Designed miniproteins, single chains, continued (5). Designs and how they scored, part 46

Each design is a single chain, and the fold is of that chain. pLDDT is the mean over its residues in the fold that is shown.

## One batch from the design tools (miniprotein)

Design m17582
Fold by ESMFold2-Fast:
Structure m17582 (fold): chain A 89 residues (1-89)
Amino acid sequence: SDTIIQSAETIERNRENLSSKAAAQALTTLLQRSQTDEAKLAVLRAAKAVAPLLDEEGKQMVKESITPLLSDPDPRVQEAARETLAALD
């Protein structure tokens, strides 16, 4: 939905003002609620942008939420998931 996309973009823009825990929890929640390919792609983009901010625990939480998307029917979502997981290593 537009709300999920706007929330993901807000996380990306404000990433320097977010704690690792807040960023990881927000990204995990948005990804769980993402029903469209466009929403999933927006959250994956935000996760990739905030990856350097995340501590070990935050990275693990986000990685676990993204891993199922490696099997997503949309090849764009699969590729974005692979790229984001690489950024979280």
Scores: mean pLDDT 85

Design m17583
Fold by ESMFold2-Fast:
Structure m17583 (fold): chain A 83 residues (1-83)
Amino acid sequence: STEEKVNEAKQYIDKGNKALQNKDFDTAIEAYSKALTLAKEVGALSIKIEAEIGLGVLSIYGAVYKDSKLLDRIEEIEKKNKK
């Protein structure tokens, strides 16, 4: 169960990273959000950090492109995961 969730979270990190490389921000934010949720559930700190870094990079792109909707989505995900 825990191992399966860790592997699933890693797959979401890979998906998020590929989407981010392609500037598919909708896919990237969804993938990193799912990875964060899974990592938080199983206490996988390294994967949680990787997802947080991905969301941080997305925030930089959101600021550069002035995409307030993307920035709002990232802020909501961050708030949910810091609780």
Scores: mean pLDDT 84

Design m17584
Fold by ESMFold2-Fast:
Structure m17584 (fold): chain A 58 residues (1-58)
Amino acid sequence: AVSDAERAAFALLDRDGDGVLTGQELRNLERVSGVTLPADVTSVDLARFAEIRRQARL
């Protein structure tokens, strides 16, 4: 499940509004969450973002 807080945080990182975090947006996610993403992760959607944020306890 995705909370409204996760949706709001995702929207701040998803600057082009395409519903997916890629490239520079993934670097911003790592900085905000403190989590290092696996090398095989090339894009992050809202559901994956919520899981990452939960694991980071942010």
Scores: mean pLDDT 71

Design m17585
Fold by ESMFold2-Fast:
Structure m17585 (fold): chain A 104 residues (1-104)
Amino acid sequence: SLEELQELLDELRETAKKAKVFLGDVLNEFLRLASKVLSEEDLRIAGEIVLRALRREPIPKSLYYSLSEENRKKVEEIIKEIIEKIKKLGEEFSKTLPDKLLVL
């Protein structure tokens, strides 16, 4: 559900903040992982959802429901992977990322 995704995104943001990880690095890692499993259109939508959540902006229901149920589950799994990676690496998380910024 949107509520469950919002809770997961709130955990992502707080985990990054506690670990002193830059939110831009979190977004870039999300886009890198999501690009391997989502179409270009769904990647844009998923990226917007994550960006809004990291900025503490509300996620429109229309934006969430524009993703299929399957792709919503893929997004949730990627967010869980990033949370786990940040918890394991802490501040060192950003050093594991490519030196190039992803352009939306």
Scores: mean pLDDT 83

Design m17586
Fold by ESMFold2-Fast:
Structure m17586 (fold): chain A 79 residues (1-79)
Amino acid sequence: MKIYMEFEFETKEQAEEFVKLARKIAEAMGGLEEIRVEGNKVYVELRYPDSLEAETTLGMMKIAASVTGGKVVKVEVEK
């Protein structure tokens, strides 16, 4: 299962703080394929063999974005 997420921040500094938290989440949960930063936007790709870990990590990423002043712009799930 592959998850693609887009996050948008008010500042580049907030986006960078989010990336640090996202990397720590990825270290705990695994499944991180890519984190890409484009100005105030962050793109995250995850791949898991099971949906439970994928959904848990997605939830954690949404919380991290909220704490750092970001919003979730897009979430796509591929089988």
Scores: mean pLDDT 82

Design m17587
Fold by ESMFold2-Fast:
Structure m17587 (fold): chain A 99 residues (1-99)
Amino acid sequence: EARELLEEAERLLDEALAGLPPDVQREILERAEKRAKEAVPLLVKAGLSREDAERVAFLASLGQELLSRLDEMSPEQQELVRRAAELIIAAGRRLVEEA
């Protein structure tokens, strides 16, 4: 359930990312990894397991980096990013409620 939402979000974000130039992809991934590292302790404190916290933190961070670049994307890519963000929020909420 929550993991299925995260799996779908990951696929949508990967598809959106693949549509960007390789240098931009690298920059986004580097920033997302840094942001995720800072978010993991907060999610663990909120009750998520380390594994779930790491996955949610990375996908949420990647989503935020892509959302900051929506004006550089096609309408189709923008829709992928927005749908992924909704799925990540839903998954995170469910994981915290199960904690």
Scores: mean pLDDT 83

Design m17588
Fold by ESMFold2-Fast:
Structure m17588 (fold): chain A 72 residues (1-72)
Amino acid sequence: KEIEELEERLRRYEATRKQLAAAGVSPDLVERLERLLEEYREAVRRGDIKTAEQLYEEIDRLIAEAAEELAA
């Protein structure tokens, strides 16, 4: 059930990445987000909940930075 929740987060973040790219966020930020999502996917695949939670915090911070860039 915990893994299902982490997989749901991954799906939501993949959708957010596409939306940010379409909104004109810097390609560098989109690439950084894509790399973090790949690492998150690997952590979820391995059942490494601790690493997945750490990556989740990093992804959330990067998405906030992207939103701030769009507001500027």
Scores: mean pLDDT 78

Design m17589
Fold by ESMFold2-Fast:
Structure m17589 (fold): chain A 76 residues (1-76)
Amino acid sequence: SELEKIKERIREVQRELARLLADPNASVEELRRLVEELRELLKEYMKLEKASPEAQAAVEAEYERTLAYLERLAEE
């Protein structure tokens, strides 16, 4: 139940991110907010699934790089 709710929210955020990425007028701040939400949702999902420390670290590193990229775009 709780895991299924998190999975559905992950799908919703991914759909919204795909929509914004296809929009040339998309707000970098909105993209950053959704990426941060996705990161938190994946962190909770991996915690519930008891994913390996290596898998958790890989996902965290990927999102940290993505957030840094979006942050740089917002500052320029």
Scores: mean pLDDT 74

Design m17590
Fold by ESMFold2-Fast:
Structure m17590 (fold): chain A 101 residues (1-101)
Amino acid sequence: MEREKKLKLDAEIFEGMGLIAAAVGMPDEVLVGLAVAYAKAKVDKLPAEEAAKAGKEMKERYRKDPEKALEELTEEEKEELERLLRAREEAEARRKEEKLK
């Protein structure tokens, strides 16, 4: 039901940020940018292009001053970041299990 809309939104945000979809090994700056982009698209209902632009701007701010960038995150953006960090951990754990066989 919502899966098709989510996949399309994810693809548009990844393309807008110039990213290839890979949760494994994704740098913190990219996850912070994605968290802002997803929050802007889902919570603020911004178009994917505008959400991706906000994500790129946050990625650049995090690169310059990580602590200040994290302090500027809204509660919704922090929740999206925690969700993305969990997804990265799950993807890394799954990949580690596959390497052990």
Scores: mean pLDDT 68

Design m17591
Fold by ESMFold2-Fast:
Structure m17591 (fold): chain A 105 residues (1-105)
Amino acid sequence: SNSELENEVLLGMVQISLTVMRHYVLVEEDLEEVAEALESFRDNIIARLKTLSPAQQREIAPRLIRMYEWFLEEAEREIEDPEKLEVLRSVIRELIEEIRRLHAA
């Protein structure tokens, strides 16, 4: 059965993850450490999404895509380092495309 509450909890967890990711990108000076951390966050979210039922994936996907798109827009205003911004942009875009692929299947 589709649980709207379970989806809301997952979206809340993703929002917390985005807050942690933003803070890490802003405070970490080592670009390789930033890239590794962001890729780890991406892979963990993709792995979590793959454990959901097809019905839950269909319900949550457009909301997740919107959250990541809004996060990227805010990050582009806050992150002054163009190299950090490019790493973040690359990871978030790959994550959005993977979510789109799961939703379209």
Scores: mean pLDDT 81

Design m17592
Fold by ESMFold2-Fast:
Structure m17592 (fold): chain A 61 residues (1-61)
Amino acid sequence: MKKNEIIKKSLESTVKTYVENAEKTEFAQKMLEATAKNALANPYTKEIGEEAKKALEEIKK
């Protein structure tokens, strides 16, 4: 796997973990918000950031 693909998969795994815990802890919600913001700022990880943002909106319902 290329280095960039490993980074993307690591970020996807991190987002999934924060999403699962965001319903249970305020800390996980804040980490998900920070991760989404950082991912959206980078064109390479924009899609991951958009998915994280949608998950956050769903949790806040």
Scores: mean pLDDT 74

Design m17593
Fold by ESMFold2-Fast:
Structure m17593 (fold): chain A 147 residues (1-147)
Amino acid sequence: MKLLLLVLDDLVNGAGTLAARTIKRTLEELLPEGVEIRTLVVNAPASEFAEAARTTLERALRQYPDIEAVAVVLILRSSALSEEERREILERVRRAVEEVAREHGVTLVGVHLLVVDDILSPEEQAALREQAERIARELAERLKELL
């Protein structure tokens, strides 16, 4: 099985790269041999996440026709957006990704949200890793049902 992990990040502080690396490593530890994980990290404004997800996935699935599954993780700032606005962004991204996954015949494993503070201190980096590891465990459980 070949998984595409897409991370959408509205931060310019490396949070998306840290989350993508943590999720990938934890999935490689939890999944059986022969699961290949490709990661894409996209920096975009949160308002553009649905379009950025669509365009990036369509391009990636055309470039890598051997992808069987897709997982998407959004990184949003706690200070910039209300809980309602974060939910609306998550739902718009989910619909855009479900449409592309269906058109390409690939399995959507999940769309997940990471909420972070604006400052990536060592303590906040540890909290981001713990959230990313929880998402990786949830993704690994769903992926084991597809193997």
Scores: mean pLDDT 89

Design m17594
Fold by ESMFold2-Fast:
Order: structure tokens, then C-alpha cells, then sequence
Structure m17594 (fold): chain A 93 residues (1-93)
């Protein structure tokens, strides 16, 4: 789907050496989550997991927001809750 293609592009940008490119990709992911299709969910989980490995507080805040939006659209509530708790833990460091 077009959503799958957008998520694949965002996954690449989240690995950029440029922190501005990574932050823009993180914010774009947050906006994309409400439009998520079931086939794209694994890519969204991977993107949020990648963001949670960041040392950038703004990227971690975007990861929390993306995980909260994911909880609203996914049937995999436990994975979404796990991502939210991980984001909160990272932000408390």
C-alpha cells in the first residue's frame, strides 16, 4: 500500500546521520499513524522501536506520541502499551 511505502521511506530517514532529517521523519510518522492499515503495523512498530533508541529528546517525545496514536488504531494493545512504557522510561532518564 502507499502507507507501507511511506513507512519504508520514514524507516530509512530515521537512520539518517542528520538529526534534523531524523526529527522530521519522527514527526511525520506521528501524523501517519492514524491512517495506518493492518499490513503496515509491523513497519510502524519497527519505526517507533528505532525512535526509542534515539538520544534526542524530541525524537523520544515523538515516539511517545506515535505509540499513543498506535494504541488507538491497533488490536495489538500489549505491544502499543509496551512502546508507551519504554518511551516514558527513556524520557525519565
Amino acid sequence: SSIVEQLQELLERLQSEDPEVRLEAARELVRLIPQLTPEAEPLAFEAIDRMLQSEDREVLEAALEAAKELLKVTEDYLTAIGLILRAIGRLLE
Scores: mean pLDDT 86

Design m17595
Fold by ESMFold2-Fast:
Structure m17595 (fold): chain A 85 residues (1-85)
Amino acid sequence: SLEEQLAEIDKLEPLLEENKKVTKEINELIEKGDYEGALKKAKESLSKLEEELEKIYGPENETVRENAKNLKEYEISRYEKLIKE
């Protein structure tokens, strides 16, 4: 329902804002040539996101866990590619 969608957006908004801030910090580390620091921060941020999504949706929600894993693998792959270039 729309009411359920709005409730989920409210729960996710702080996580999305935190992710935006972390992405900015990761980009600043890349600009400084601190690729190892950028990768570490990306992995830590994705692990925190996975934990927070489990708190919101519950650990039994296979779809949410699969989506979190896919996002985690995609973002790590992007940062690893940037480090190799």
Scores: mean pLDDT 71

Design m17596
Fold by ESMFold2-Fast:
Structure m17596 (fold): chain A 77 residues (1-77)
Amino acid sequence: MAHEEILKESEKIGEITKGVTSGKLSTEEAVEALKSLKSLAAAELTAALMIMAAYIKKDYELAEAIAKALAEKEKAA
């Protein structure tokens, strides 16, 4: 059911956001996590949170990688 998939994606978004904020996720892992999200809206929200977390950490490479991954996903939509 789509509703159950949305709930699982919400859990993934929470884990990804915590991983980026805590520094446990590498740039590659963060990009792969974003690409694993099926919903474009979920990907956009997650990317915004990751980019904010990256800027707080002054990890501009991570912020750029996430922005590029989101742009590619949006082009596919």
Scores: mean pLDDT 75

Design m17597
Fold by ESMFold2-Fast:
Structure m17597 (fold): chain A 90 residues (1-90)
Amino acid sequence: KVKELLEKARKVAESLKDIVPEDYYNEILTELDKALQAVDNKDYRAALEHLLEARSILIRIKQEYPDNPKIDELLKLVDEAIEEVRKQLA
């Protein structure tokens, strides 16, 4: 389930290409890819760290793009992935 959420989040993040600055785009994709790799390795602690970093970046860019529904969709998917990862750590 976490992997499915992360794959969906990555697709939404890809749709932000040319909508947000390249630096934000690359940072979000990098953190999501690292989270996916961590989940594949059953390293849920590392997955949580990378998801929290992605969430932090998304909150910052939302100030510049407050009405972009793709950013809200991505935040929701990242938050759901964080909740699922936390369940694996409990």
Scores: mean pLDDT 83

Design m17598
Fold by ESMFold2-Fast:
Structure m17598 (fold): chain A 71 residues (1-71)
Amino acid sequence: SSAAAREAASRAGKAAAEGDGEAGKRYVQTLGEEGPAARPEWVERAGEAAAEGDGDKMNLYAAGAYADASR
């Protein structure tokens, strides 16, 4: 559900910001498994942001990757 997806994104972003970049990277990988991204290159950048501890950038790139695919 959309609510569960938003909650998962929020938790992953907070985990990355708190130093758990692994949780953020795993979340971004899971998004790629659930369906095609409109901008798959941004999924990769989201993973890099998670590794750097930037949960806000991670979620921004992840949202952008799937924005055009959502209806």
Scores: mean pLDDT 70

Design m17599
Fold by ESMFold2-Fast:
Structure m17599 (fold): chain A 75 residues (1-75)
Amino acid sequence: MSKEEIIKMVLEGKEEDYPLLAEMMGIDPEQVRNFREIGESVGDPYARLYLAKEVLTAIGEPMSLEEVRELAAKL
């Protein structure tokens, strides 16, 4: 899966993708859901970009938050 596909998946925030994101991060799908719900409850669009950065870091392809933002803007 490309970096663009991972960022797109996190930003779309589809519940069906939570199991795959959880597997990539080595956590439970409920933890992915909780992270997203916390971000949505405080109205912080930055929380989704941060989650994408954490997924990329977990799979060994770390990017800066600014690099994730720039790539997301092209999607």
Scores: mean pLDDT 74

Design m17600
Fold by ESMFold2-Fast:
Structure m17600 (fold): chain A 80 residues (1-80)
Amino acid sequence: SALEEAERAIERAVRAALEARAAGDIAAEIAGGVGAGLGAMQLSIAKKTGDEEMAARAAEVARRGVEDAEEARRTGKMPK
């Protein structure tokens, strides 16, 4: 389901942020953390309202956070 996909995507974004923190990579930690936080907020709303489109957007936001964290780790800069 879209809710389960969002939960998995958020878990990956949280993991990316925690791995970045352990490595001292501040830009990647922020990028992953933002994606995880925004995704978690959208998922919370989706669970309360039954809005599967909101759940799908939560998954996309969390996946973007993972991608942005990977870009930050590669470039040493905050992604735009």
Scores: mean pLDDT 84

Design m17601
Fold by ESMFold2-Fast:
Structure m17601 (fold): chain A 64 residues (1-64)
Amino acid sequence: METPPEVALQVEVLRLRAAGLSQAEIGRKLGISPATVSRRLRAAMAAMGAASEAEAAAGFAALL
C-alpha cells in the first residue's frame, strides 16, 4: 500500500474538518498553516468533485 504523504495529509484534514474543527484548529493540531489546510481542502474538493469544503467533508464522512 502506497499512500503519498500529501494524500495522507488530505485525509487527515478532511477527517478533522468532518469532526467540526476550523481550518485554524486543524492547522494547529497538524502543525501546518491555515493556508496549507485551505489548499489541501481545495485539492480534496477537486478530487471529489465537490463544490465546497463542507460538501467534501460530508462526502468523506459518509465513508466512515
Scores: mean pLDDT 74

Design m17602
Fold by ESMFold2-Fast:
Structure m17602 (fold): chain A 97 residues (1-97)
Amino acid sequence: SHELLLRAIGLLLRAIGILFEIDLLIKKEKDEEVKEKLKELKKEAEEIYKKMVELFRELLKEEDEEEKEKILKEMEELLEKMEEILKESKKLVEESK
């Protein structure tokens, strides 16, 4: 349905926002050890984002509504993992102050 596609687009936009937020944390960080840990967390988030993009491509090809819902749910679970990486990134920066 159009609603499922719009929801999936929303998930991808939030994922891009998370990557941007981690980049800002890296740019502002002065501690080199914390900066390297943030770069590793960004790399993990980028790999999750790539999986979300591949799932979105599969969603565009899928004709079965039940399978579309399963793909969307998997994308939502991947976004939740990215949100946790962002929380960890923010915690690292706060604990380094």
Scores: mean pLDDT 89

Design m17603
Fold by ESMFold2-Fast:
Structure m17603 (fold): chain A 65 residues (1-65)
Amino acid sequence: MKEIDIAVAVVHLASGVTTGVLEVKDFPYGKMRVVSRGTPEERRALLDEVVARLNAGEIVGEVRL
């Protein structure tokens, strides 16, 4: 099921640490997702959820959707 319908976006993942920072900006549909929100502990959980939703699986490093 498609939640976001990403067409053009950029994703950045924290280097070496599973802290994970996913920031999707400049989306044609006006959607923006920032992993920086919340606490460092929550960012890890959020990262796992987001990667699954984006169908990227394990986003390691920088990923462009």
Scores: mean pLDDT 40

Design m17604
Fold by ESMFold2-Fast:
Order: sequence, then C-alpha cells, then structure tokens
Structure m17604 (fold): chain A 71 residues (1-71)
Amino acid sequence: EKARELVEEALKHIEEGDNAWKQGKYEEALKHYRRAERLLEEALAVDPNDFVRQLLEYVRKKIEELEKKLK
C-alpha cells in the first residue's frame, strides 16, 4: 500500500535524523526530519491514522528544537 511505503521511508529518515542528532550534526538531522515530515504528511493524506499523526508530532517537535539550535 502507498501509505505504508511512505511511512517506511519516513521511519528510515527519522532514524537517520536521530543518529545525526546524537552525533551533533544538527543541520543533517534537520534535513532528515524535514524529509520525514513531508512523507508523513503524504501518508496522512492517503490514509489518516493515529500512528502517522503521532510520528508527525514527534518529527515537528524535533524540527522546532533543531531550528532553535541552529541560530
């Protein structure tokens, strides 16, 4: 299913973003989280569900934190 493929790709980007964050690579982490956000928004448009909404909230919070760190 298309929505599942989008979520799987988003999860890979979340993992890469989390790993980059742990290494202090905040710009790289931000790029991964922004990609995940786009994929999760597409997935939510195709098949609205609570799991995707929770992932989107997680990713958006990480983006907000990174934006303030990159000042």
Scores: mean pLDDT 85

Design m17605
Fold by ESMFold2-Fast:
Structure m17605 (fold): chain A 95 residues (1-95)
Amino acid sequence: MLERVERLIREILEGAPESELRKRATELLKELGLEPRPTPETEKLVRLLGVSRELAEKIAVALEALGLDPVKFVLEVQVEIGVEELEEAVKKVTS
């Protein structure tokens, strides 16, 4: 699962077609939704978003405070708003 998510994020950064990325993200969301998963560790968000550990921790804490699974939320955002929009948001936060 994580390796597939890392590939998805890498393909996002490389400018792969949105339609293909959306399909893969949707499949990952179904897997996460069907199987109970523990709340993700900070390291998993570092890999998913390509951000620093400190930033990933802040994101995880904020999403958990809202009662959300951080990894599932990030994947849902990728499906809803599109790959380019998420990439821009990540760049703004990391800058």
Scores: mean pLDDT 59

Design m17606
Fold by ESMFold2-Fast:
Order: sequence, then C-alpha cells, then structure tokens
Structure m17606 (fold): chain A 90 residues (1-90)
Amino acid sequence: MELKEKLLEAARNGDIETALKYIEELLKQGVLEPEIREWILEAVRILGENGDVVGATALAIRATGLMLDYERSLSEEEKRERERRLKELE
C-alpha cells in the first residue's frame, strides 16, 4: 500500500507530524491494528537508527494516542466488527 511507504518515508525524514497523519489515514481506511502497529514499529526503528530517539519516542506515544482516540470514536457495531476481524487472525 502506498500509504505504508509514505509513512516510512516520513520517518526517514524525521517528520513525525506527517507520519502521524498517515497513521490516522490508515486507521480511517480500516487497516487492522496489528498491521498498523508493525508499521509504527518499523517507523520508530528508522527514527532510532537515525539517532532521533526523541522523535522515535514521540511517534510511539502519539501514535498510541491516535489509535486509542480512533477506537473511542467508533460506533458499538464498528468496535464489534473490528474485534471479530482481530479474532479471525488468531
């Protein structure tokens, strides 16, 4: 997916705000949390390897906040559907 590459490119550039916008877009497109978490971990790794420990920490914390805010914004039916899809991955 092109958005994944854009997220990782933003991380390579140290652009945390742009990386967070792509994470929000992936959540809105219905990409499952385990996939988004893997991509966030890769972005955090890129920032850390570039010596941007502060940026890596900020991305990890703020991305978690975005995921929690998104989950809170979902309807009860949307939350149940997401839970069902996650259980299918077990």
Scores: mean pLDDT 78

Design m17607
Fold by ESMFold2-Fast:
Structure m17607 (fold): chain A 92 residues (1-92)
Amino acid sequence: MVEELVRRAEEVTREALKIPDPEKANELVVRAVEEMAEEVARRTGLPPEEARRLATAAGLAGAARAAAELFPEKAEEARAAAERYRAAAEAL
């Protein structure tokens, strides 16, 4: 489950980066995290707050993976951050 959410967040981040308007790009990311939180709550029975925490951690992991591709000089740091956020989501 968590890896599926991380991959979805990575793809959403790549799509958001194609949007020239930062506000519209941010709206896409926020909507995706909210949709993931609803899916987590439905699939796991976690309370909405905990489901949102898991979705947010998976979202940050996906965004960090996308950042590793965009900033090769920071790729190692970005991948380490992605793994940290993924592990945090798995622990919830």
Scores: mean pLDDT 82

Design m17608
Fold by ESMFold2-Fast:
Structure m17608 (fold): chain A 63 residues (1-63)
Amino acid sequence: SSEKVAQAEKFARNALAQGRDPAEVAAEVSARFGVEVTIEPAEGGYRLRIRAGDAEAEGLIPR
């Protein structure tokens, strides 16, 4: 669970840093890692949240 969340976060951060569409990234991360993911516009970039069971990761990703 924690390992899946960490891998999902790394994938999402890399994809968003490459300028991919946040909705497409969220769908792909959810499907690929079996996690709950939200990507929301934030000042200067995106807010990423990932959950799998009791494991969570949250962060800001600059645009």
Scores: mean pLDDT 82

Design m17609
Fold by ESMFold2-Fast:
Structure m17609 (fold): chain A 89 residues (1-89)
Amino acid sequence: HMELSEEELERRRQLAREIANTLLKAYFDAVFEKLREELGLPKDATLEEIIEAMKEKGYSERFIELVKRDWENYQRMLEEEEAERAAAA
């Protein structure tokens, strides 16, 4: 049985958070890229343009609400990454 020090456990937790954040960002990047592609929108299309196109194509209100929630989560993650970069500079 391997027993880790408190400092080693914290370093492992930090690494796990970095991996999880990387995977979550890749997931959101893929989701929004695919959604823009399926809606025939440019790669830089805004949330408002995505929602408008979804409504025009007859997507459900429930699905649109899920997309809005995913976007809010994605924006928070990007803002946290930017804040960490600013703090490191």
Scores: mean pLDDT 76

Design m17610
Fold by ESMFold2-Fast:
Structure m17610 (fold): chain A 69 residues (1-69)
Amino acid sequence: MEEAWEKAREATRKAAQDALEKGLPRSVALRIAYAAGAQVLVDAGIPLTDETREKLRRIAEEVLAELES
């Protein structure tokens, strides 16, 4: 369970970094980052409940804030 969330956070970070390095707007980078993390959770068999989606959105926002300096 914890491993899936750690992997989702890493996927979210990589996707956000790639998007920002390419000069994409924050709103697009956030969408791409969230989608990458969501795919990892789905592949791990974690259902995308409202609670899971909210947690993932917070992770994506946190990651983008860290990368924007």
Scores: mean pLDDT 82

Design m17611
Fold by ESMFold2-Fast:
Structure m17611 (fold): chain A 55 residues (1-55)
Amino acid sequence: SNQQLAVNIAQVMLSVLPGKDEYVANEVQQTLKYKYGVELNFNTALEAVQQARQS
């Protein structure tokens, strides 16, 4: 559930902002933390960004 949410956020971010996977992963972590109150580790966020690029 949290990983699918991270993938969805990453897809939106990748559609509007150019950036390296590491940058987008950090933005996904910040969005989950501040908007949803969810802590996600960096590696999981990075995997979500990579999955979003394949979608």
Scores: mean pLDDT 81

Design m17612
Fold by ESMFold2-Fast:
Structure m17612 (fold): chain A 58 residues (1-58)
Amino acid sequence: SPDSRRARLETIRLMLQIARDVEIELMKRMGVPEAEIKALADQSDAALAAIDAQIAKT
């Protein structure tokens, strides 16, 4: 159902957000250049935006 699909997408979004935040924090701790961290953040933000668009359609 649309409601079940929305709930599942929201859960996936939350999990991806957590994974993104953890990975960025680890990269900062490891001294990865800011440009590489930004590239990862931009890629993750694009993925989250795609899920947000799916949620909005549901």
Scores: mean pLDDT 86

Design m17613
Fold by ESMFold2-Fast:
Structure m17613 (fold): chain A 80 residues (1-80)
Amino acid sequence: LKEEAERRLEEFRELAEASLDPETAERAVKLAEQAFRALIEDKDFAKAGELAREAASLLPPEVAEALERHMLSLYIQYQS
C-alpha cells in the first residue's frame, strides 16, 4: 500500500511537472504528498480529501479527477 501510494505520487509529480509551471507543480505535489500522508499515516480521510481537493484546484480538470479517484480508491482499500 505505501509502495503503491509512492508510485502514484511519483506518476502525479511527473504529470504535474509536464503540465504546470515548476512553482505550481511543486505546490501541487506537496499538497498531494500531505494528502497521502494523512490517509496512510493518520487514516484521516477528511483531511486527506481536503488536501487532495486543494491540489486538484491547481490542475487541469482531467488530472484533478484522476487524483481524487486515486485517493478514494486508497481509502476504500484501507477501510476494507
Scores: mean pLDDT 71

Design m17614
Fold by ESMFold2-Fast:
Structure m17614 (fold): chain A 77 residues (1-77)
Amino acid sequence: SPKLLAFDLAVQGASVAEVMETLKEKFPDVKVDRKTVERIVRTGQRVRRVLEHGPLPDLSDIDQAMYLIAAGVLRLP
């Protein structure tokens, strides 16, 4: 899925431009608008920060990342 690839790249620290270039290379027949990519990058950066630093004391970094996905901060297909 292009959205899942975009999220994976964002969690790894990719920029909006890098994600859009990779999506054009891997999914040339699929268009993902810039605003969707920007939203995914913001969510990926938030997940990356939680995984690296763990800002919530009551949840592990992994549980916090899963909580963000389940709470709809990250939309899975």
Scores: mean pLDDT 69

Design m17615
Fold by ESMFold2-Fast:
Structure m17615 (fold): chain A 100 residues (1-100)
Amino acid sequence: MSAEELLEEVKKRLEEILKEKDEEKAKQIANEMTELIVEAIREGKLSQEDLVELVRLIKEALEKEKNEKKKELIDQMARRVVLEAQELGFDISPVQEVLK
């Protein structure tokens, strides 16, 4: 999967979470997407710019979501992505600015 394909898949899965009425299904989608992103970061498939765009997509979904439990799932995903990127030497300063 290319970085562009990953960003499109993440965008699609975030829209699925926003539309999902079952919190357990939303959790499953969020977990699967988180693992996909973490794997891509670990495999060196994402540039710094791809990481910033990815976190921007997550923040947009978080702002659109009104269900508190699903907001927690999206927030947990964002935190895990940022932590993994930081551990692998990405500059998280622009990412943290997006999350403000």
Scores: mean pLDDT 83

Design m17616
Fold by ESMFold2-Fast:
Parts: sequence; structure tokens; C-alpha cells
Structure m17616 (fold): chain A 69 residues (1-69)
Amino acid sequence: SLEEEIARLEREIEELVKEEEKLRAQLEQAKKNNAPQSEIDKLEERIREVSRRIARLEQELAELRARLA
């Protein structure tokens, strides 16, 4: 059902937000520890990928919610 799809997307977004927060904490720790630039770059790229996926799913969620209204 549409309601089940919305609930699935909400859970997926929540999980990705938690992953993004964890990655941002890892990035701050890496910077404080003077990690190699390559490690910092990889963390920043992963954060960008997760952020893009969140934005896409939020757009999809908004479209599904509009269909219920």
C-alpha cells in the first residue's frame, strides 16, 4: 500500500540520517587526529553520497504524501 511505502521511506531516511551523523563525527575525529587527506576526502565523499540519497528519498516521500492528500 501507499501507506506502507511511506513508512518504509521514513525508516530508510531515519537510518541514513543516523549514518550521516556517524560519518560527520568520524570526519571531525579524523581532522583532529591529522588523518591523511585521502582519508578525509573519502569521508567527505561518503557524506556527500549519503546526503544526496537522503535528498532523493525525501523528494520521493513528499511526492507519495501528496498522493495521500
Scores: mean pLDDT 89

